Designed miniproteins, single chains, continued (5). Designs and how they scored, part 23

Each design is a single chain, and the fold is of that chain. pLDDT is the mean over its residues in the fold that is shown.

## One batch from the design tools (miniprotein)

Design m16774
Fold by ESMFold2-Fast:
Structure m16774 (fold): chain A 99 residues (1-99)
Amino acid sequence: MNNSIAYSSAQTGYNQVQQGNISGASSSISGSGLSLISSGNGDQVVSALNSLGMSDVANMINDAYNGNSSFDDVTNQFSGQSSDTQQQLAQQFGDIAQS
């Protein structure tokens, strides 16, 4: 199912990583993931995070969506990742949003 909000947020995150705005990118990528979960793509978001070695973050983002944890924790985990990993996340979330 196409999710234009998640796609726009993922594209913003990708561009922010390329500009060196890691904090902005982490927030945008987190927002994209939350939007995808809310539209029924949570399994694909978890699969993308697991493929990049971020299984703990996959649990955190689901917990944040359900109101059981802080979304800041997810954003902080993303900001700790390499630029390459953040770009890959943004691309994968963008692809999920267009499927």
Scores: mean pLDDT 78

Design m16775
Fold by ESMFold2-Fast:
Structure m16775 (fold): chain A 95 residues (1-95)
Amino acid sequence: MEEEVLNMSLEELFEKLIETTEEKLKKEDDEERKEKIKKQLEILKKKYEELKKRLEELGVDVSKTKLRDLPEEARELLLEAAREIEKEIEELEKE
């Protein structure tokens, strides 16, 4: 991960990813591509809520804990979520 990302909280990371995806949606002129971006946005929001719940159950404050400072178990959950997001986006691009 880039050093800048490691200094972000999970909340800041996902808010930035969601905001960037929403900006792409606003700039896109192709209707088919817009639908794919909308689905990507839904995937990001869903995975963030699922990950947030799991991390909060571990006692991690997702708004204050920097990614660099995540406990090993929380880091594993983040990597799992990232892999699932990548896979779902890849499958979406094939359709």
Scores: mean pLDDT 80

Design m16776
Fold by ESMFold2-Fast:
Structure m16776 (fold): chain A 59 residues (1-59)
Amino acid sequence: SDALLAKLAAYMKSKGVSDGLINAATNALRKAKLTDEESIQQTARMLGVSAEEVRKALE
């Protein structure tokens, strides 16, 4: 959902992740299941953060 992607972007920006990486990750997730573990792990790798940080951002 767009709301979850916005929450993810805002959280990652607060952690100092670059806008370019955030945009790449949110575009990749736009049609993916955000609660799918593979999508969470891929997003974490893309952003250079832990999977736990991605899960926290989506709460």
Scores: mean pLDDT 76

Design m16777
Fold by ESMFold2-Fast:
Structure m16777 (fold): chain A 54 residues (1-54)
Amino acid sequence: SLSAAQRQRLQQDIDLGVQHMYYAVQITVNRIQGQDPSSSRQQIDQIQQQIAAI
């Protein structure tokens, strides 16, 4: 079984994964609409660094 600290880390990873999905969808929407996805891409870069630190 997971400790409380390990469960908190897992929940953090899940929460960041949901945020990653949101911005990935926004990039797709921006590209379909011919808009610059750079802000959503920056958010994904930050989220990936946070996930890697877990």
Scores: mean pLDDT 86

Design m16778
Fold by ESMFold2-Fast:
Structure m16778 (fold): chain A 72 residues (1-72)
Amino acid sequence: SAEAEAAYQQGLELAKQKKYEEALEKFTEAARIAPTSAVGRAALGYAAEVALALNKPELAEEYRRRLRELAA
């Protein structure tokens, strides 16, 4: 969806600026809007990377777990 794609692109731009908390919000929004889409899965992967940048490894593992469930 256009909304999920917009949230994903905003997340990427925020991550480039090292605004990791705001980037995480946008990536999780994209994954919420389109959870089974390619954009939603990509957003969830970047959410895990951003969670690690925020020193939240348990949160990163939760996003990785959700990705594995979507791949099954």
Scores: mean pLDDT 87

Design m16779
Fold by ESMFold2-Fast:
Structure m16779 (fold): chain A 75 residues (1-75)
Amino acid sequence: SLEEIVAFLRSLLPEGALSDEQLRALAEALIEAGLTQRGTIERIAREIVEALRNRRFPSAEAYVATLIAFLRSLR
């Protein structure tokens, strides 16, 4: 379910890394793309942590928006 994916993403990310709205938007995009396998979600969470650590994007919001757009393009 959406709430289960949100809870799982929250457990994999540092506290406060993404807002609740960003977590829900990401979870929705993953469901729409059919990317609900545990290993896939874990990989995406790791990529988010790496992107936030390396500060390649102006903000976490900008990074997550780009990722969601990419996921939606896979449909």
Scores: mean pLDDT 76

Design m16780
Fold by ESMFold2-Fast:
Structure m16780 (fold): chain A 62 residues (1-62)
Amino acid sequence: MSEKEKKIVEEFEKLRKETDTPTSEILKELAKKYGLSQSTVKKIVDKALEQGIIENPVTKPK
């Protein structure tokens, strides 16, 4: 991954761990921060998930 894509993945992982914010909202925030579309950020995150760099962002209501 490029340096920019790596930062996007790291920020996504951090937001997912620190908050119960829905994935769609995290993608929107990252898109605004990095000047990308939400779909582009999603594509970057999806590639990281496929490569096992991060795990699926699942909400576990208990």
Scores: mean pLDDT 71

Design m16781
Fold by ESMFold2-Fast:
Structure m16781 (fold): chain A 60 residues (1-60)
Amino acid sequence: RKEAAVKAAKETLKEAMEVVDDETFQRIRDVLIDLLVERYGIPREEAQKIADEIEKEYKK
């Protein structure tokens, strides 16, 4: 369950980076972090790291 949620969040962030502006991307990032923390019990620091890793991998 958690693995599927993390995979879905990563995929959503990758798609968002191609389609939306930076401001909208930041809002999507924040919403996904909150969702991972509140619904799946992932620590906020870990959820932030996941989002940061996707952004870093894409931008390089």
Scores: mean pLDDT 74

Design m16782
Fold by ESMFold2-Fast:
Structure m16782 (fold): chain A 93 residues (1-93)
Amino acid sequence: SMSEEEKLYEKLEEKIKQLEEEFEQFLKEHPDTPKDVVERLKELLERSRELLQDLKEMIDNRADPRDIAVQQVALGITLAGAWFELDLAKRLT
């Protein structure tokens, strides 16, 4: 059975996938979205993927649960920022 850390990893991966799908759909509906907005959202998604990969490596290497928790919080904050930027882009179009 999966550990609690592995379950939280899967939930964070699902949240990233949902955000990526909503962003791609937004770009299809608004192909004229300013390049700086697109680049900012891409940077946040790329950072989220990097943090998710680091989290995976920490779990696989059985890192200290406190360090895993800090990484999960960092990823959560980055994802919240990405969702905020996407919501703002939707409101301004």
Scores: mean pLDDT 86

Design m16783
Fold by ESMFold2-Fast:
Parts: C-alpha cells; sequence; structure tokens
Structure m16783 (fold): chain A 90 residues (1-90)
C-alpha cells in the first residue's frame, strides 16, 4: 500500500503543476494536491513525506515543461503512473 501511494502522490503532484502552469487552472491544481494528501493520509504516510512527494512530482513536471512536453503528454504519463500505483496497491 505505501509504495503505490508514494508513486500515486508523485503522479498527482505532476498533474497539479501541469494544470497550474500549462492550463492556468489553480482550482484543478488544488484538487490534484488535495487528492495526493488524501491518498498519503489513507496509506499512513507522514505529512512531511506527503509534502516531499508532491514537490518531487511538481519538480518532475517542471522539467518536462522545460523540455517542451505538452499538457496531454504530461497527463498521459500521470495516467500511466496512477495505473502502476493502483497495481502496486492491490
Amino acid sequence: MKEGARLGIVALGMAAQAMETLAGNKGLAGLYRTAAVNLGTLAGLSQEEIEKLIQEGEERAKKMIDEGKSLTEILNEVTELLQKAGDIIS
């Protein structure tokens, strides 16, 4: 459960950064960050670990944006990571 939750939180952090930077949608970014906090809390992760994982996801998305990745390309990678996270949790 914890391993899958960590991967899922990173993916949600990536989605949050992409929504804020490429879509200009702070509401959707906040929703993804809230989902990451909920997932981490459910998995029994500390607040410090959750915040660090969100920041790792946000930084990963920033690098992808700097490399010229589109919103769709970043969201496709987020979807793949969330699917992998779900498989690890089961």
Scores: mean pLDDT 87

Design m16784
Fold by ESMFold2-Fast:
Structure m16784 (fold): chain A 81 residues (1-81)
Amino acid sequence: MELFEKFLEKVREGKITEEDINELREAALQAADEKGVSDAVKESILKGFDELREAVKNGDLEKARRIAEGLRVTLEAYLDL
């Protein structure tokens, strides 16, 4: 199972941790640097992960799911992940 698919499953189950978020964030930033995406796209990805972390911290699972889905679309479109 790919790292991102495991991540989404944990978000759906409400079992996501800050460590899981940090691991995916680092992988996404590395892929962004390798693909040479614009600073605006990189900042959008970082903001998405920061908002996801806050939603998880606050126990807002509906918001966390919505943010994770938005990140999936962004990562698939710009990073082919």
Scores: mean pLDDT 78

Design m16785
Fold by ESMFold2-Fast:
Structure m16785 (fold): chain A 90 residues (1-90)
Amino acid sequence: SEREKFAKEVEKAMKVVDSYEEAIRAAKTLEEQKAILEELARALKEATDNKVVAALGVAQAGSIAMKAAKSLEEREELEAHTERLIEEIL
């Protein structure tokens, strides 16, 4: 079914996000966090043909990065960067 196919694509995308979670949290600089999100976005494009699922994966990873942000300014920059990556996928 279409629902089962979608669920499997989401599972694949979330496994990619999970594999990058520690790296995102361990990143010491905003620049490193942005680079990791860019690598994740590329990995998601390879893992799934569903652009919406890939975009959801990037949004989830961006949320993880924003929660780890050390300042409001870093959080806003990570939000903007995440939005740019989503636009590039869609």
Scores: mean pLDDT 87

Design m16786
Fold by ESMFold2-Fast:
Structure m16786 (fold): chain A 85 residues (1-85)
Amino acid sequence: SRIVLDPLAAKGLERINAFLAEVIAAREAEGDEAALRLAAERLGVSVEEVRRWAAETDPERVAALEREILERIAGPAEAAALLAT
């Protein structure tokens, strides 16, 4: 049998996959700067902020940023459901 995620986790995963597909398409079409700009617009932050997040190496801060990114793209309830799986 196929493993079925709960409806919130499934919706969150679909939103994350759609976001990643858009970022990949932007990078392939117009390069890394276009991909960063699209990611920043979708996340509601500056390109400089996305670069700061990408440069973070502290594991606790990386985990917090990963949660923030998931919440901004998937939605808070959907992100919580994904992180619980």
Scores: mean pLDDT 79

Design m16787
Fold by ESMFold2-Fast:
Structure m16787 (fold): chain A 65 residues (1-65)
Amino acid sequence: GAVVTVKATKDYTAKSADEISLKAGQVYRAELLGVSADGSSLLLKNLETGEVGWVPLSAIEILST
């Protein structure tokens, strides 16, 4: 998938094992693996940790690579 730089804009606590928790101000390189059917969440792979999970689009900002 596309490789992007992701910035967490707010804290987010994962609601399931398939989600990623975020801290406001966190920045990392991620591979975009998918988009939820309703378009509200992205499936990302954190390229630094290898963690894969869903994050809400409202909690992140995609920066240019």
Scores: mean pLDDT 79

Design m16788
Fold by ESMFold2-Fast:
Structure m16788 (fold): chain A 69 residues (1-69)
Amino acid sequence: FVDELFTRLIANATGISLETAKKIVDAIRELQHQPLTPEALAKASGLSRSTVQEILDKLKEAGLLDSVE
């Protein structure tokens, strides 16, 4: 959708690079037909499974993953 804005929000909230955030956003779009697991995201983005898990944890801490009001 607004993937550029979403990529910037992820990078700013988690402290990761825009390059890494873009890889995560691109991987999510590519995996539309698959469950969004850390393993699948790692394979699609080219990042390690541990790195993806760390990013997801930071997103949850920032309130972006939990849909917190």
Scores: mean pLDDT 70

Design m16789
Fold by ESMFold2-Fast:
Structure m16789 (fold): chain A 83 residues (1-83)
Amino acid sequence: MQEVLNEILLLFLKEALIPAIIKDPEEREKELEKIKKELEELLNKYMPTMSIEEARELVENVIGGSKENKEKVEEMLKKIEEA
């Protein structure tokens, strides 16, 4: 299970990096479609009830990159500044 989560994490990281690395729109679209296909195949095999968006939310929660986690961190920082 952990190995599958690591593979999904790497695919999401590649998806995020592709627009910054590949400036050609056609090549970028092809690489993004390839990543999406690999992601769908992994989810269908190991987590057939989980959507891509649900998997992304799970990954964001693990990394701590969600908006909710960011807002909580900002609230804690404000409390420290007031102390």
Scores: mean pLDDT 65

Design m16790
Fold by ESMFold2-Fast:
Structure m16790 (fold): chain A 108 residues (1-108)
Amino acid sequence: SGLDELRQALADTAAMLPPDATVRIRRTTDGVYLEITFEVDGRTVTLYFGFGTGYYLLTLSDSGLTPSQIQSRNLALLQGQRYTDSIADIPAVAVELVEEARRHVRSL
């Protein structure tokens, strides 16, 4: 089922990331996001990946803001589009986005 495939994609994503990285599903009024929280150069950052829309954004891990609020206030450190052909492709794309985010933050 789609839920079993999504659960497997979450587990696969978590297994491909460092053990201190946190992977969750976040449901908002704007949609469903894969939420990945990790550290770069002593800073905690969160990547939101809307695998249904392809939209992703990176922000500093702060409380109280939704992905749409971060975007509308121009607070995203990085944002773009990355589509997946299937749920099974999510882990590989998510890992690529995390590595892109690490390179981007280190270049700031």
Scores: mean pLDDT 79

Design m16791
Fold by ESMFold2-Fast:
Structure m16791 (fold): chain A 70 residues (1-70)
Amino acid sequence: SPEEIAKEILDELIKNPPKTVDELGKKVQELLRKYGVTSDQLSDVLYALGKLAKESDAPEIIKKALGGFA
C-alpha cells in the first residue's frame, strides 16, 4: 500500500539521513523509483510520507521538508 511504501522510504531516510534539503529531495526521488512508485500512486505515497515523518523521531530537516507533502 502507499502507507507501507512510505514507511519503508522513511526508514531508509532515517538510517542514512541526508545533510541538506536538496540531498533529501534527490534521495526521496531515488527511493520512489526503488520501490516502484507509479505516477498514479505518487500523491498518496508523498502524503503518507509527510504524515509519518511528522509523527516520527526523524531529524528535523526530514520532518519539516517531508511534512510539507501532508
Scores: mean pLDDT 81

Design m16792
Fold by ESMFold2-Fast:
Structure m16792 (fold): chain A 79 residues (1-79)
Amino acid sequence: PMTLEEALEKVRLTPDDAGVYNDLGVAYEANGQHEEAITAYQKAVELYQKAIDENHPKAEQFRKELQKAQARVEELQAL
């Protein structure tokens, strides 16, 4: 699995990419950092939604990724 350091580096290089924030959320969860994971997944949801609203060619793929990230936020918030 991707390390937290690797995920943070990806965010630094591509800060507008929703997928790298999703990777960051996964890395924070692996480290037991639930609050930071929620924040990262919420940022991924926000960026996916923005791309969908702007009629991105990958909007259907981004909608699926958004639903997965949103479900993860809900699961972590229920803890």
Scores: mean pLDDT 84

Design m16793
Fold by ESMFold2-Fast:
Structure m16793 (fold): chain A 77 residues (1-77)
Amino acid sequence: SNAQQLAQQARQLSEQAQQRGNNRTAQLLNQASDYIEQGDYLRAAQLLSQASDEALQNGDNELARQALQLSLQAAEL
């Protein structure tokens, strides 16, 4: 399903965030994945948006852009 794919993408992005030393962004992305799997897409979208803001504050513009795209996708589920 689209939700399952999005949850997997959020988890993969979390691993990338952790590898780049952005542990808070990784935590938010993992929490978002959990909410997607629970069917709470609006909460997931909110957490993905927060992950984007956190990544931006840490200077990772690409991670921020990817997290924001996932947020928009979660909001459409």
Scores: mean pLDDT 90

Design m16794
Fold by ESMFold2-Fast:
Structure m16794 (fold): chain A 74 residues (1-74)
Amino acid sequence: SAFEEALAEAERRMREIRERLLAGEISEDQANAEATAVMREILARYPDLSEEEVEAIERVVLGYLLEGLDALAA
């Protein structure tokens, strides 16, 4: 389904961003900018996602970003 494809892409891209953040390859500001781009690109490519499906993808994107930021703060 479109939702499953969008979710899988969000997870893959956010995992890569988190790994680069934790490796010190990108800044927190860059990770935030790239996470915003992931959401923008997914919403543009999958315009027929329901509000609930969009919220589920946003939770995944935010979850990976916050996990990376929390690990850096520790």
Scores: mean pLDDT 87

Design m16795
Fold by ESMFold2-Fast:
Structure m16795 (fold): chain A 92 residues (1-92)
Amino acid sequence: MSLEAGPDFDPSPEAVEQYKRIVEEATKEFVEKVDKRKGGEAAALAREFLEKAINGEQIDVSSLTPEQKELLLLVQSEVNKIILEKVKEAVK
């Protein structure tokens, strides 16, 4: 919700760099959690899904297994949650 109003402003170059770092950190943190919980193959797939989502590429969900589809949904919800928490910390 807050992120839908936030991107309307012109951020400083420092704020842009900070946001890029937050996205990279959140991506690494989530991938590491997936690796520890589901293994390296799931972690590699989670990273691929995140890179495609960041690039605005569409993922063909019909080509995914049920487990891979569940992972894609977790990527979308959990990474956005981590990014939001880190952004809140950065702007306090």
Scores: mean pLDDT 70

Design m16796
Fold by ESMFold2-Fast:
Structure m16796 (fold): chain A 67 residues (1-67)
Amino acid sequence: DREGVPVGQFWDTKKTSKKEKAILAAKVLLRLREAGTPEDALERARDSLAESTGVEKEEITKAEKEL
Protein backbone atom coordinates (compact mmCIF):
# COMPACT_ATOMS: atom_id res chain seq x y z
CA ASP A 1 0.00 0.00 0.00
CA ARG A 2 1.49 3.31 -1.11
CA GLU A 3 0.12 5.08 1.98
CA GLY A 4 2.25 2.81 4.15
CA VAL A 5 5.52 4.00 2.60
CA PRO A 6 7.38 6.68 4.64
CA VAL A 7 7.99 10.05 3.02
CA GLY A 8 11.38 11.75 2.88
CA GLN A 9 14.80 10.16 2.50
CA PHE A 10 14.91 6.39 1.82
CA TRP A 11 17.44 5.59 4.55
CA ASP A 12 16.05 8.08 7.10
CA THR A 13 13.73 5.57 8.75
CA LYS A 14 13.87 4.93 12.50
CA LYS A 15 12.73 1.36 11.96
CA THR A 16 15.37 -1.22 11.05
CA SER A 17 12.88 -3.46 9.25
CA LYS A 18 14.45 -4.90 6.10
CA LYS A 19 10.91 -5.55 4.79
CA GLU A 20 10.16 -1.80 4.85
CA LYS A 21 13.50 -1.00 3.20
CA ALA A 22 12.77 -3.60 0.50
CA ILE A 23 9.36 -1.99 -0.17
CA LEU A 24 10.96 1.47 -0.47
CA ALA A 25 13.57 0.07 -2.89
CA ALA A 26 10.80 -1.65 -4.88
CA LYS A 27 8.94 1.68 -5.10
CA VAL A 28 12.07 3.35 -6.54
CA LEU A 29 12.38 0.58 -9.14
CA LEU A 30 8.68 0.89 -10.00
CA ARG A 31 9.12 4.64 -10.58
CA LEU A 32 12.16 4.00 -12.80
CA ARG A 33 10.20 1.39 -14.78
CA GLU A 34 7.31 3.85 -15.24
CA ALA A 35 9.86 6.38 -16.58
CA GLY A 36 10.95 3.88 -19.26
CA THR A 37 14.25 2.79 -17.72
CA PRO A 38 15.75 -0.21 -19.61
CA GLU A 39 15.73 -3.62 -17.89
CA ASP A 40 19.55 -3.80 -17.69
CA ALA A 41 19.62 -0.42 -15.92
CA LEU A 42 16.89 -1.62 -13.55
CA GLU A 43 19.05 -4.65 -12.68
CA ARG A 44 21.97 -2.36 -11.85
CA ALA A 45 19.69 -0.08 -9.82
CA ARG A 46 18.39 -3.10 -7.90
CA ASP A 47 21.97 -4.15 -7.13
CA SER A 48 22.82 -0.66 -5.90
CA LEU A 49 19.67 -0.47 -3.75
CA ALA A 50 20.39 -3.89 -2.21
CA GLU A 51 23.91 -2.72 -1.29
CA SER A 52 22.69 0.63 0.08
CA THR A 53 19.87 -0.86 2.18
CA GLY A 54 21.68 -4.04 3.25
CA VAL A 55 18.65 -5.98 1.99
CA GLU A 56 18.93 -9.06 -0.23
CA LYS A 57 18.05 -8.57 -3.91
CA GLU A 58 15.52 -11.40 -3.55
CA GLU A 59 13.62 -9.43 -0.89
CA ILE A 60 13.50 -6.37 -3.14
CA THR A 61 12.24 -8.52 -6.03
CA LYS A 62 9.53 -10.00 -3.78
CA ALA A 63 8.47 -6.48 -2.74
CA GLU A 64 8.26 -5.48 -6.42
CA LYS A 65 5.88 -8.41 -7.06
CA GLU A 66 3.80 -7.46 -4.01
CA LEU A 67 3.28 -3.95 -5.41
Scores: mean pLDDT 71

Design m16797
Fold by ESMFold2-Fast:
Structure m16797 (fold): chain A 61 residues (1-61)
Amino acid sequence: TDGARAIGELLRRAYEAGRLSAREANGAGSAFLTGDFELGRRILERAGAGDLAPAVEAAAR
């Protein structure tokens, strides 16, 4: 879906910018795609990238 692509693009760019590890990007992406927004936010917050959560959540809706 377009939302899934947008989530993937946001997290891929953060990974390429060194803000997320591959594991963090994949874990957050899986969580948001499966509707586990709390887990997705926690992964991003722990990585120091919690500022990305609102944009990723908007893309998931």
Scores: mean pLDDT 84

Design m16798
Fold by ESMFold2-Fast:
Structure m16798 (fold): chain A 106 residues (1-106)
Amino acid sequence: ASRQALLAQGRALRAQGKALAAQGRYDEAAALYRQSIALFEQVGDQRGTLLSLMLLSDVLARMGRYDEAEEYAKRALEIARQSGDPILESLARMHLSTIRIAKKNA
């Protein structure tokens, strides 16, 4: 598949996952986010991968799966650091902090 087709599919899956998460359908949202991550990783889209990892981490935390949520949040932060984008790094650091606080208070 072309890079543009894979990017469009990755974004569509992420958007569908967000709609399901808004309905509390976290398992289905997580599955779509994992598919979105795989597509963005295939094309080397760091921003797409990072954003979908943070969304996956968030729904896992909402399901009480804090260890998995923290692992994905750490992966998102590592990608943000590699990107050199200080905004993405700040977003990923804040997200990881939120997951760690939720885990400690669970």
Scores: mean pLDDT 90

Design m16799
Fold by ESMFold2-Fast:
Order: C-alpha cells, then structure tokens, then sequence
Structure m16799 (fold): chain A 80 residues (1-80)
C-alpha cells in the first residue's frame, strides 16, 4: 500500500540520517518493492539508494539510482 511504502521510506530516510547506510539501502529497496508506491515515493527512494550506495562504496549502483531518481523527478515535475 502507499501507506506501507511511506513507512518504509520514512525508515530509509531516518537510517540514512543516522549513518546506517546498509539499513537505509534495505528500507529504500523495500519502498520500491511495496505495492502502491507513488511516483514521488519512487523518486525519493531512488535518492536514498543513490546516497546509501555511494557511502557503501558501490559507485556503479549509486550512479544508476542517481540517474533513475533524476528521471523520476522529471516525471513528477511534468505531473505538477
């Protein structure tokens, strides 16, 4: 559900802010895999994944999610 996606996203952001990059990645991935996640939720989860992967030293995945986040943000901006 969108509410479940929102809860997973809130946890991902919280862990990212605490410097727990492995859990930030886990909950951001859960957000993307949650049925009913909004376009904005997908965009924010991709942002968290990009930052978490960068901190974990996985620069290829970080770049991939940075590019995905940019595309999703463009979609959000077209809808507004």
Amino acid sequence: SSSEAGQNLSKAISYLNKGDYEKAREYAEKTLNTPGVSLRGRYLAAEVLSKAYEKLGDFEESRRFREESRRLREEVERMG
Scores: mean pLDDT 87

Design m16800
Fold by ESMFold2-Fast:
Structure m16800 (fold): chain A 89 residues (1-89)
Amino acid sequence: LSPAEVMGADVLPQWIATQERRIAEARTLEELAEAHLNLGAFLLSAGRRDEARAAFEKALALYQALPDDDPERRAHGIARARELLAQLE
């Protein structure tokens, strides 16, 4: 089963719109990074591979820009974004 079948193709546009709203309303770099990562995952599930790649690249850059006050959280976010980008190669 494709991810789109599991998540329901009819709800993916709603989930994408929700993450776009989270991006617009984000108050921290961490919130912004997470919203881009989630947007990319939903775009990938919808088969929008190029848009998903752009979202994951944005998330990666944002996680790399986070302050080094929680190195484990930053490293985990970077690792997740890189793993998702690898799925697009």
Scores: mean pLDDT 78

Design m16801
Fold by ESMFold2-Fast:
Structure m16801 (fold): chain A 73 residues (1-73)
Amino acid sequence: MAEEAREKTRKLGEEALKKGKETGKLLETGTEFLKQVGDMVQQALKDGDLEAAKAISEAGSESLRRGRELIAE
């Protein structure tokens, strides 16, 4: 369901940002996160769940925005 997919993606994004910040490898961690988000979107689309695909994409974009803010500082 879309809410479950959004929460899972948000959690993955939070963990990726934490790992990137702690290791200083934001680019590497961000690339890994993007692959995971892409796989989740592809799976949701394959399952015909457009709402889940949208929720995953939105949560992923928000996590990337936060990562970019950390790099800018």
Scores: mean pLDDT 77

Design m16802
Fold by ESMFold2-Fast:
Formats: C-alpha cells, structure tokens, sequence
Structure m16802 (fold): chain A 68 residues (1-68)
C-alpha cells in the first residue's frame, strides 16, 4: 500500500515537471488516466506497476522532445 502511494506521488511529481518543460495538457491528462488504470490493476506486482509507469513517463518525454 505505502509503496504504491509513493510510486503514484513520484509519478505525479514527474508529470508536474514535464508540464513545466512544455508537455501538452492533453498528453498529461492521458498519462494520468493510463497511470490510474495501472495503479488500480490488482493483477500487477509493484515491479510491474513501476515498469508501466516508467513507460508512460518515457512516452510523454518523447512527445515533449518531438514538439520542441
């Protein structure tokens, strides 16, 4: 429980940083929705949740760089 909340908080903090860096609101909102699905999936392990959240962040970083 505590570990999942820490992952969620770290993820949301990274989204705020990417928003300051120029990420589009629609991309940030889409990332939040994907993360919510992953965080609420009871079949995923903590390691799998972390991996999937990292993929969402990597995809968002790539979109920011494409728009620069």
Amino acid sequence: MSEIKKLEQDFLYQLDVLGIAGAEKSDIDAAKEKAKEILNDPSLTIDQIKQELDKILDDLVAKVYERL
Scores: mean pLDDT 80

Design m16803
Fold by ESMFold2-Fast:
Structure m16803 (fold): chain A 99 residues (1-99)
Amino acid sequence: HEGLELTMEVFDLGVALLENPDDEEVRRRVEERLEELKARSDPEVQRAIEAAMEVAREEAANNDGSPENLSALNLRIAEASSRVGHLVAERLERERLLE
């Protein structure tokens, strides 16, 4: 399912940044994948992806290394990523209803 796949991809990218905040190679690969995802998306989905990744970057900067904090940050990234998937699912549903 495209909406679920995009949600999981954005979540995985966010978690990669959270777990590897000082890894330039991880940051570079995340950025490259984000550009690929945005290039395949319309402007509204692109903005949602950017908003979700901004949340991930902010949470990564605030990570204190505690298990409690890490769990809370993972949840915040999951919430932001799910919004992207919901938007894609809504668009696919509109397309199906018109067929």
Scores: mean pLDDT 72

Design m16804
Fold by ESMFold2-Fast:
Structure m16804 (fold): chain A 95 residues (1-95)
Amino acid sequence: SPLADEASELARKGKFDEALELVRQGVRDGQLSAADVGYAMSAISFYAGITGDVETLDKVIAFLEELLKQPEFADSIDLRVALLTAKNMKKLILE
């Protein structure tokens, strides 16, 4: 997805709030699949993890946990893997 690629590129540049808002907007507009969201959120988590940005990781975790409560996303392996990635990155910073 061009939108997921753009969110990943924003995250690489440290523009985490812009990357997160782009993903939120793409989900609202039906422009991102669960796989696209998983990809973008994993990229955000990776770059936030490298920079020690716990606040961004908490935002990723909260967004993915809320999204997984929705029936259309509840069975997504891609989103569950992205959530585990964010949680593991946070653990590596704090432990």
Scores: mean pLDDT 89

Design m16805
Fold by ESMFold2-Fast:
Structure m16805 (fold): chain A 94 residues (1-94)
Amino acid sequence: MDLAQANTEIAKLKQEIGNLIPDKETREKVLELLDKVIDKIEAKKLSEEEYNELLRKTLKEIEEILKEAGLSKETIDRVLKLAEELLRTAYKRN
């Protein structure tokens, strides 16, 4: 995927994730976490093992944030799928 396509996809996925989280504080917390993880992916070339571990930890943290916010399991599962796609796109563009 070229850089421009990857950047467009990430922006779209962030918007879709934001639309699924109605609470502003929860939404900002999840999006900030995703931005921090993207920065970590971009800061150095991660191995597949390092990327997979970072992905696993990030998805677990997002799930816990959303569960504490009282979101439904269906909404949480949708957010986690979009977050995984977003982080994979960020990893592949590096």
Scores: mean pLDDT 84

Design m16806
Fold by ESMFold2-Fast:
Structure m16806 (fold): chain A 65 residues (1-65)
Amino acid sequence: DDLARAEATAEAFRARYPEEIVSIRVEGKEISVTLDVEDVTRYVGIAIDGMGMAFEAGFSLRVFR
């Protein structure tokens, strides 16, 4: 149940940023995402959006570059 919710959240996040999200991994209560974004402002904006999506679903987000 938690895994299905985390995977649905990760899928929604990837669908929102299909060009910028290189990979997403779900492990326990954490969603890990790797972003291919050179613009720091764009990177931060996507990271904040992803953190909000994860938080609403009851998970934490870890962002890599």
Scores: mean pLDDT 83

Design m16807
Fold by ESMFold2-Fast:
Structure m16807 (fold): chain A 96 residues (1-96)
Amino acid sequence: MSLAQQYYLLGLRHYQLGLEAFFDKKLEEAEKHFRDAIYYFQQALDADPNFELARQELEKIKAFFEELSKDPETAKYAKPLVELADAALAGEPIAR
C-alpha cells in the first residue's frame, strides 16, 4: 500500500469517527476527528498530488460543513472546519 493510500485510509477512519461523535452530540470529540481527517487527507495529497480520492473527500467534507454553516445554530461550529478544508485543498499548512 502506498504512503498516500495509508494517509487516505487514516483520514477516512477519522472522518467516520467524527461523524459518529457529531451525531452523538459529542462536538469537541467530533471536531478533533474532523481536524485529523482533513490533516490526513492533506498528507495523502502531499505524498501523491495526483491522489484524487483524497481531494474528493476534502471537497465532500467542505460541502458538508458549508451546508451546516447556512444554519445559524451550527454555523459557529462549521465555519472553522470549512476554512480548514479550504486550506488543505489549497495546499496551505494546517494544524490538527
Scores: mean pLDDT 86

Design m16808
Fold by ESMFold2-Fast:
Structure m16808 (fold): chain A 55 residues (1-55)
Amino acid sequence: MEKEIKEAAERAYKGGKAVGEALGPEAGAELGYRSGKSAGNEAAAEAGYKGGLEG
């Protein structure tokens, strides 16, 4: 279900970005990656990682 995967990636990206802004890009990238991976797909993990780095 592609839309669910895309929504998970979007949520991971935004979460990582918020954590990156609060705790720094390294922590944001790690937490975003873990959150995305918990959603069960590689795209969400990558999106979370990138969001964290941009925070």
Scores: mean pLDDT 73

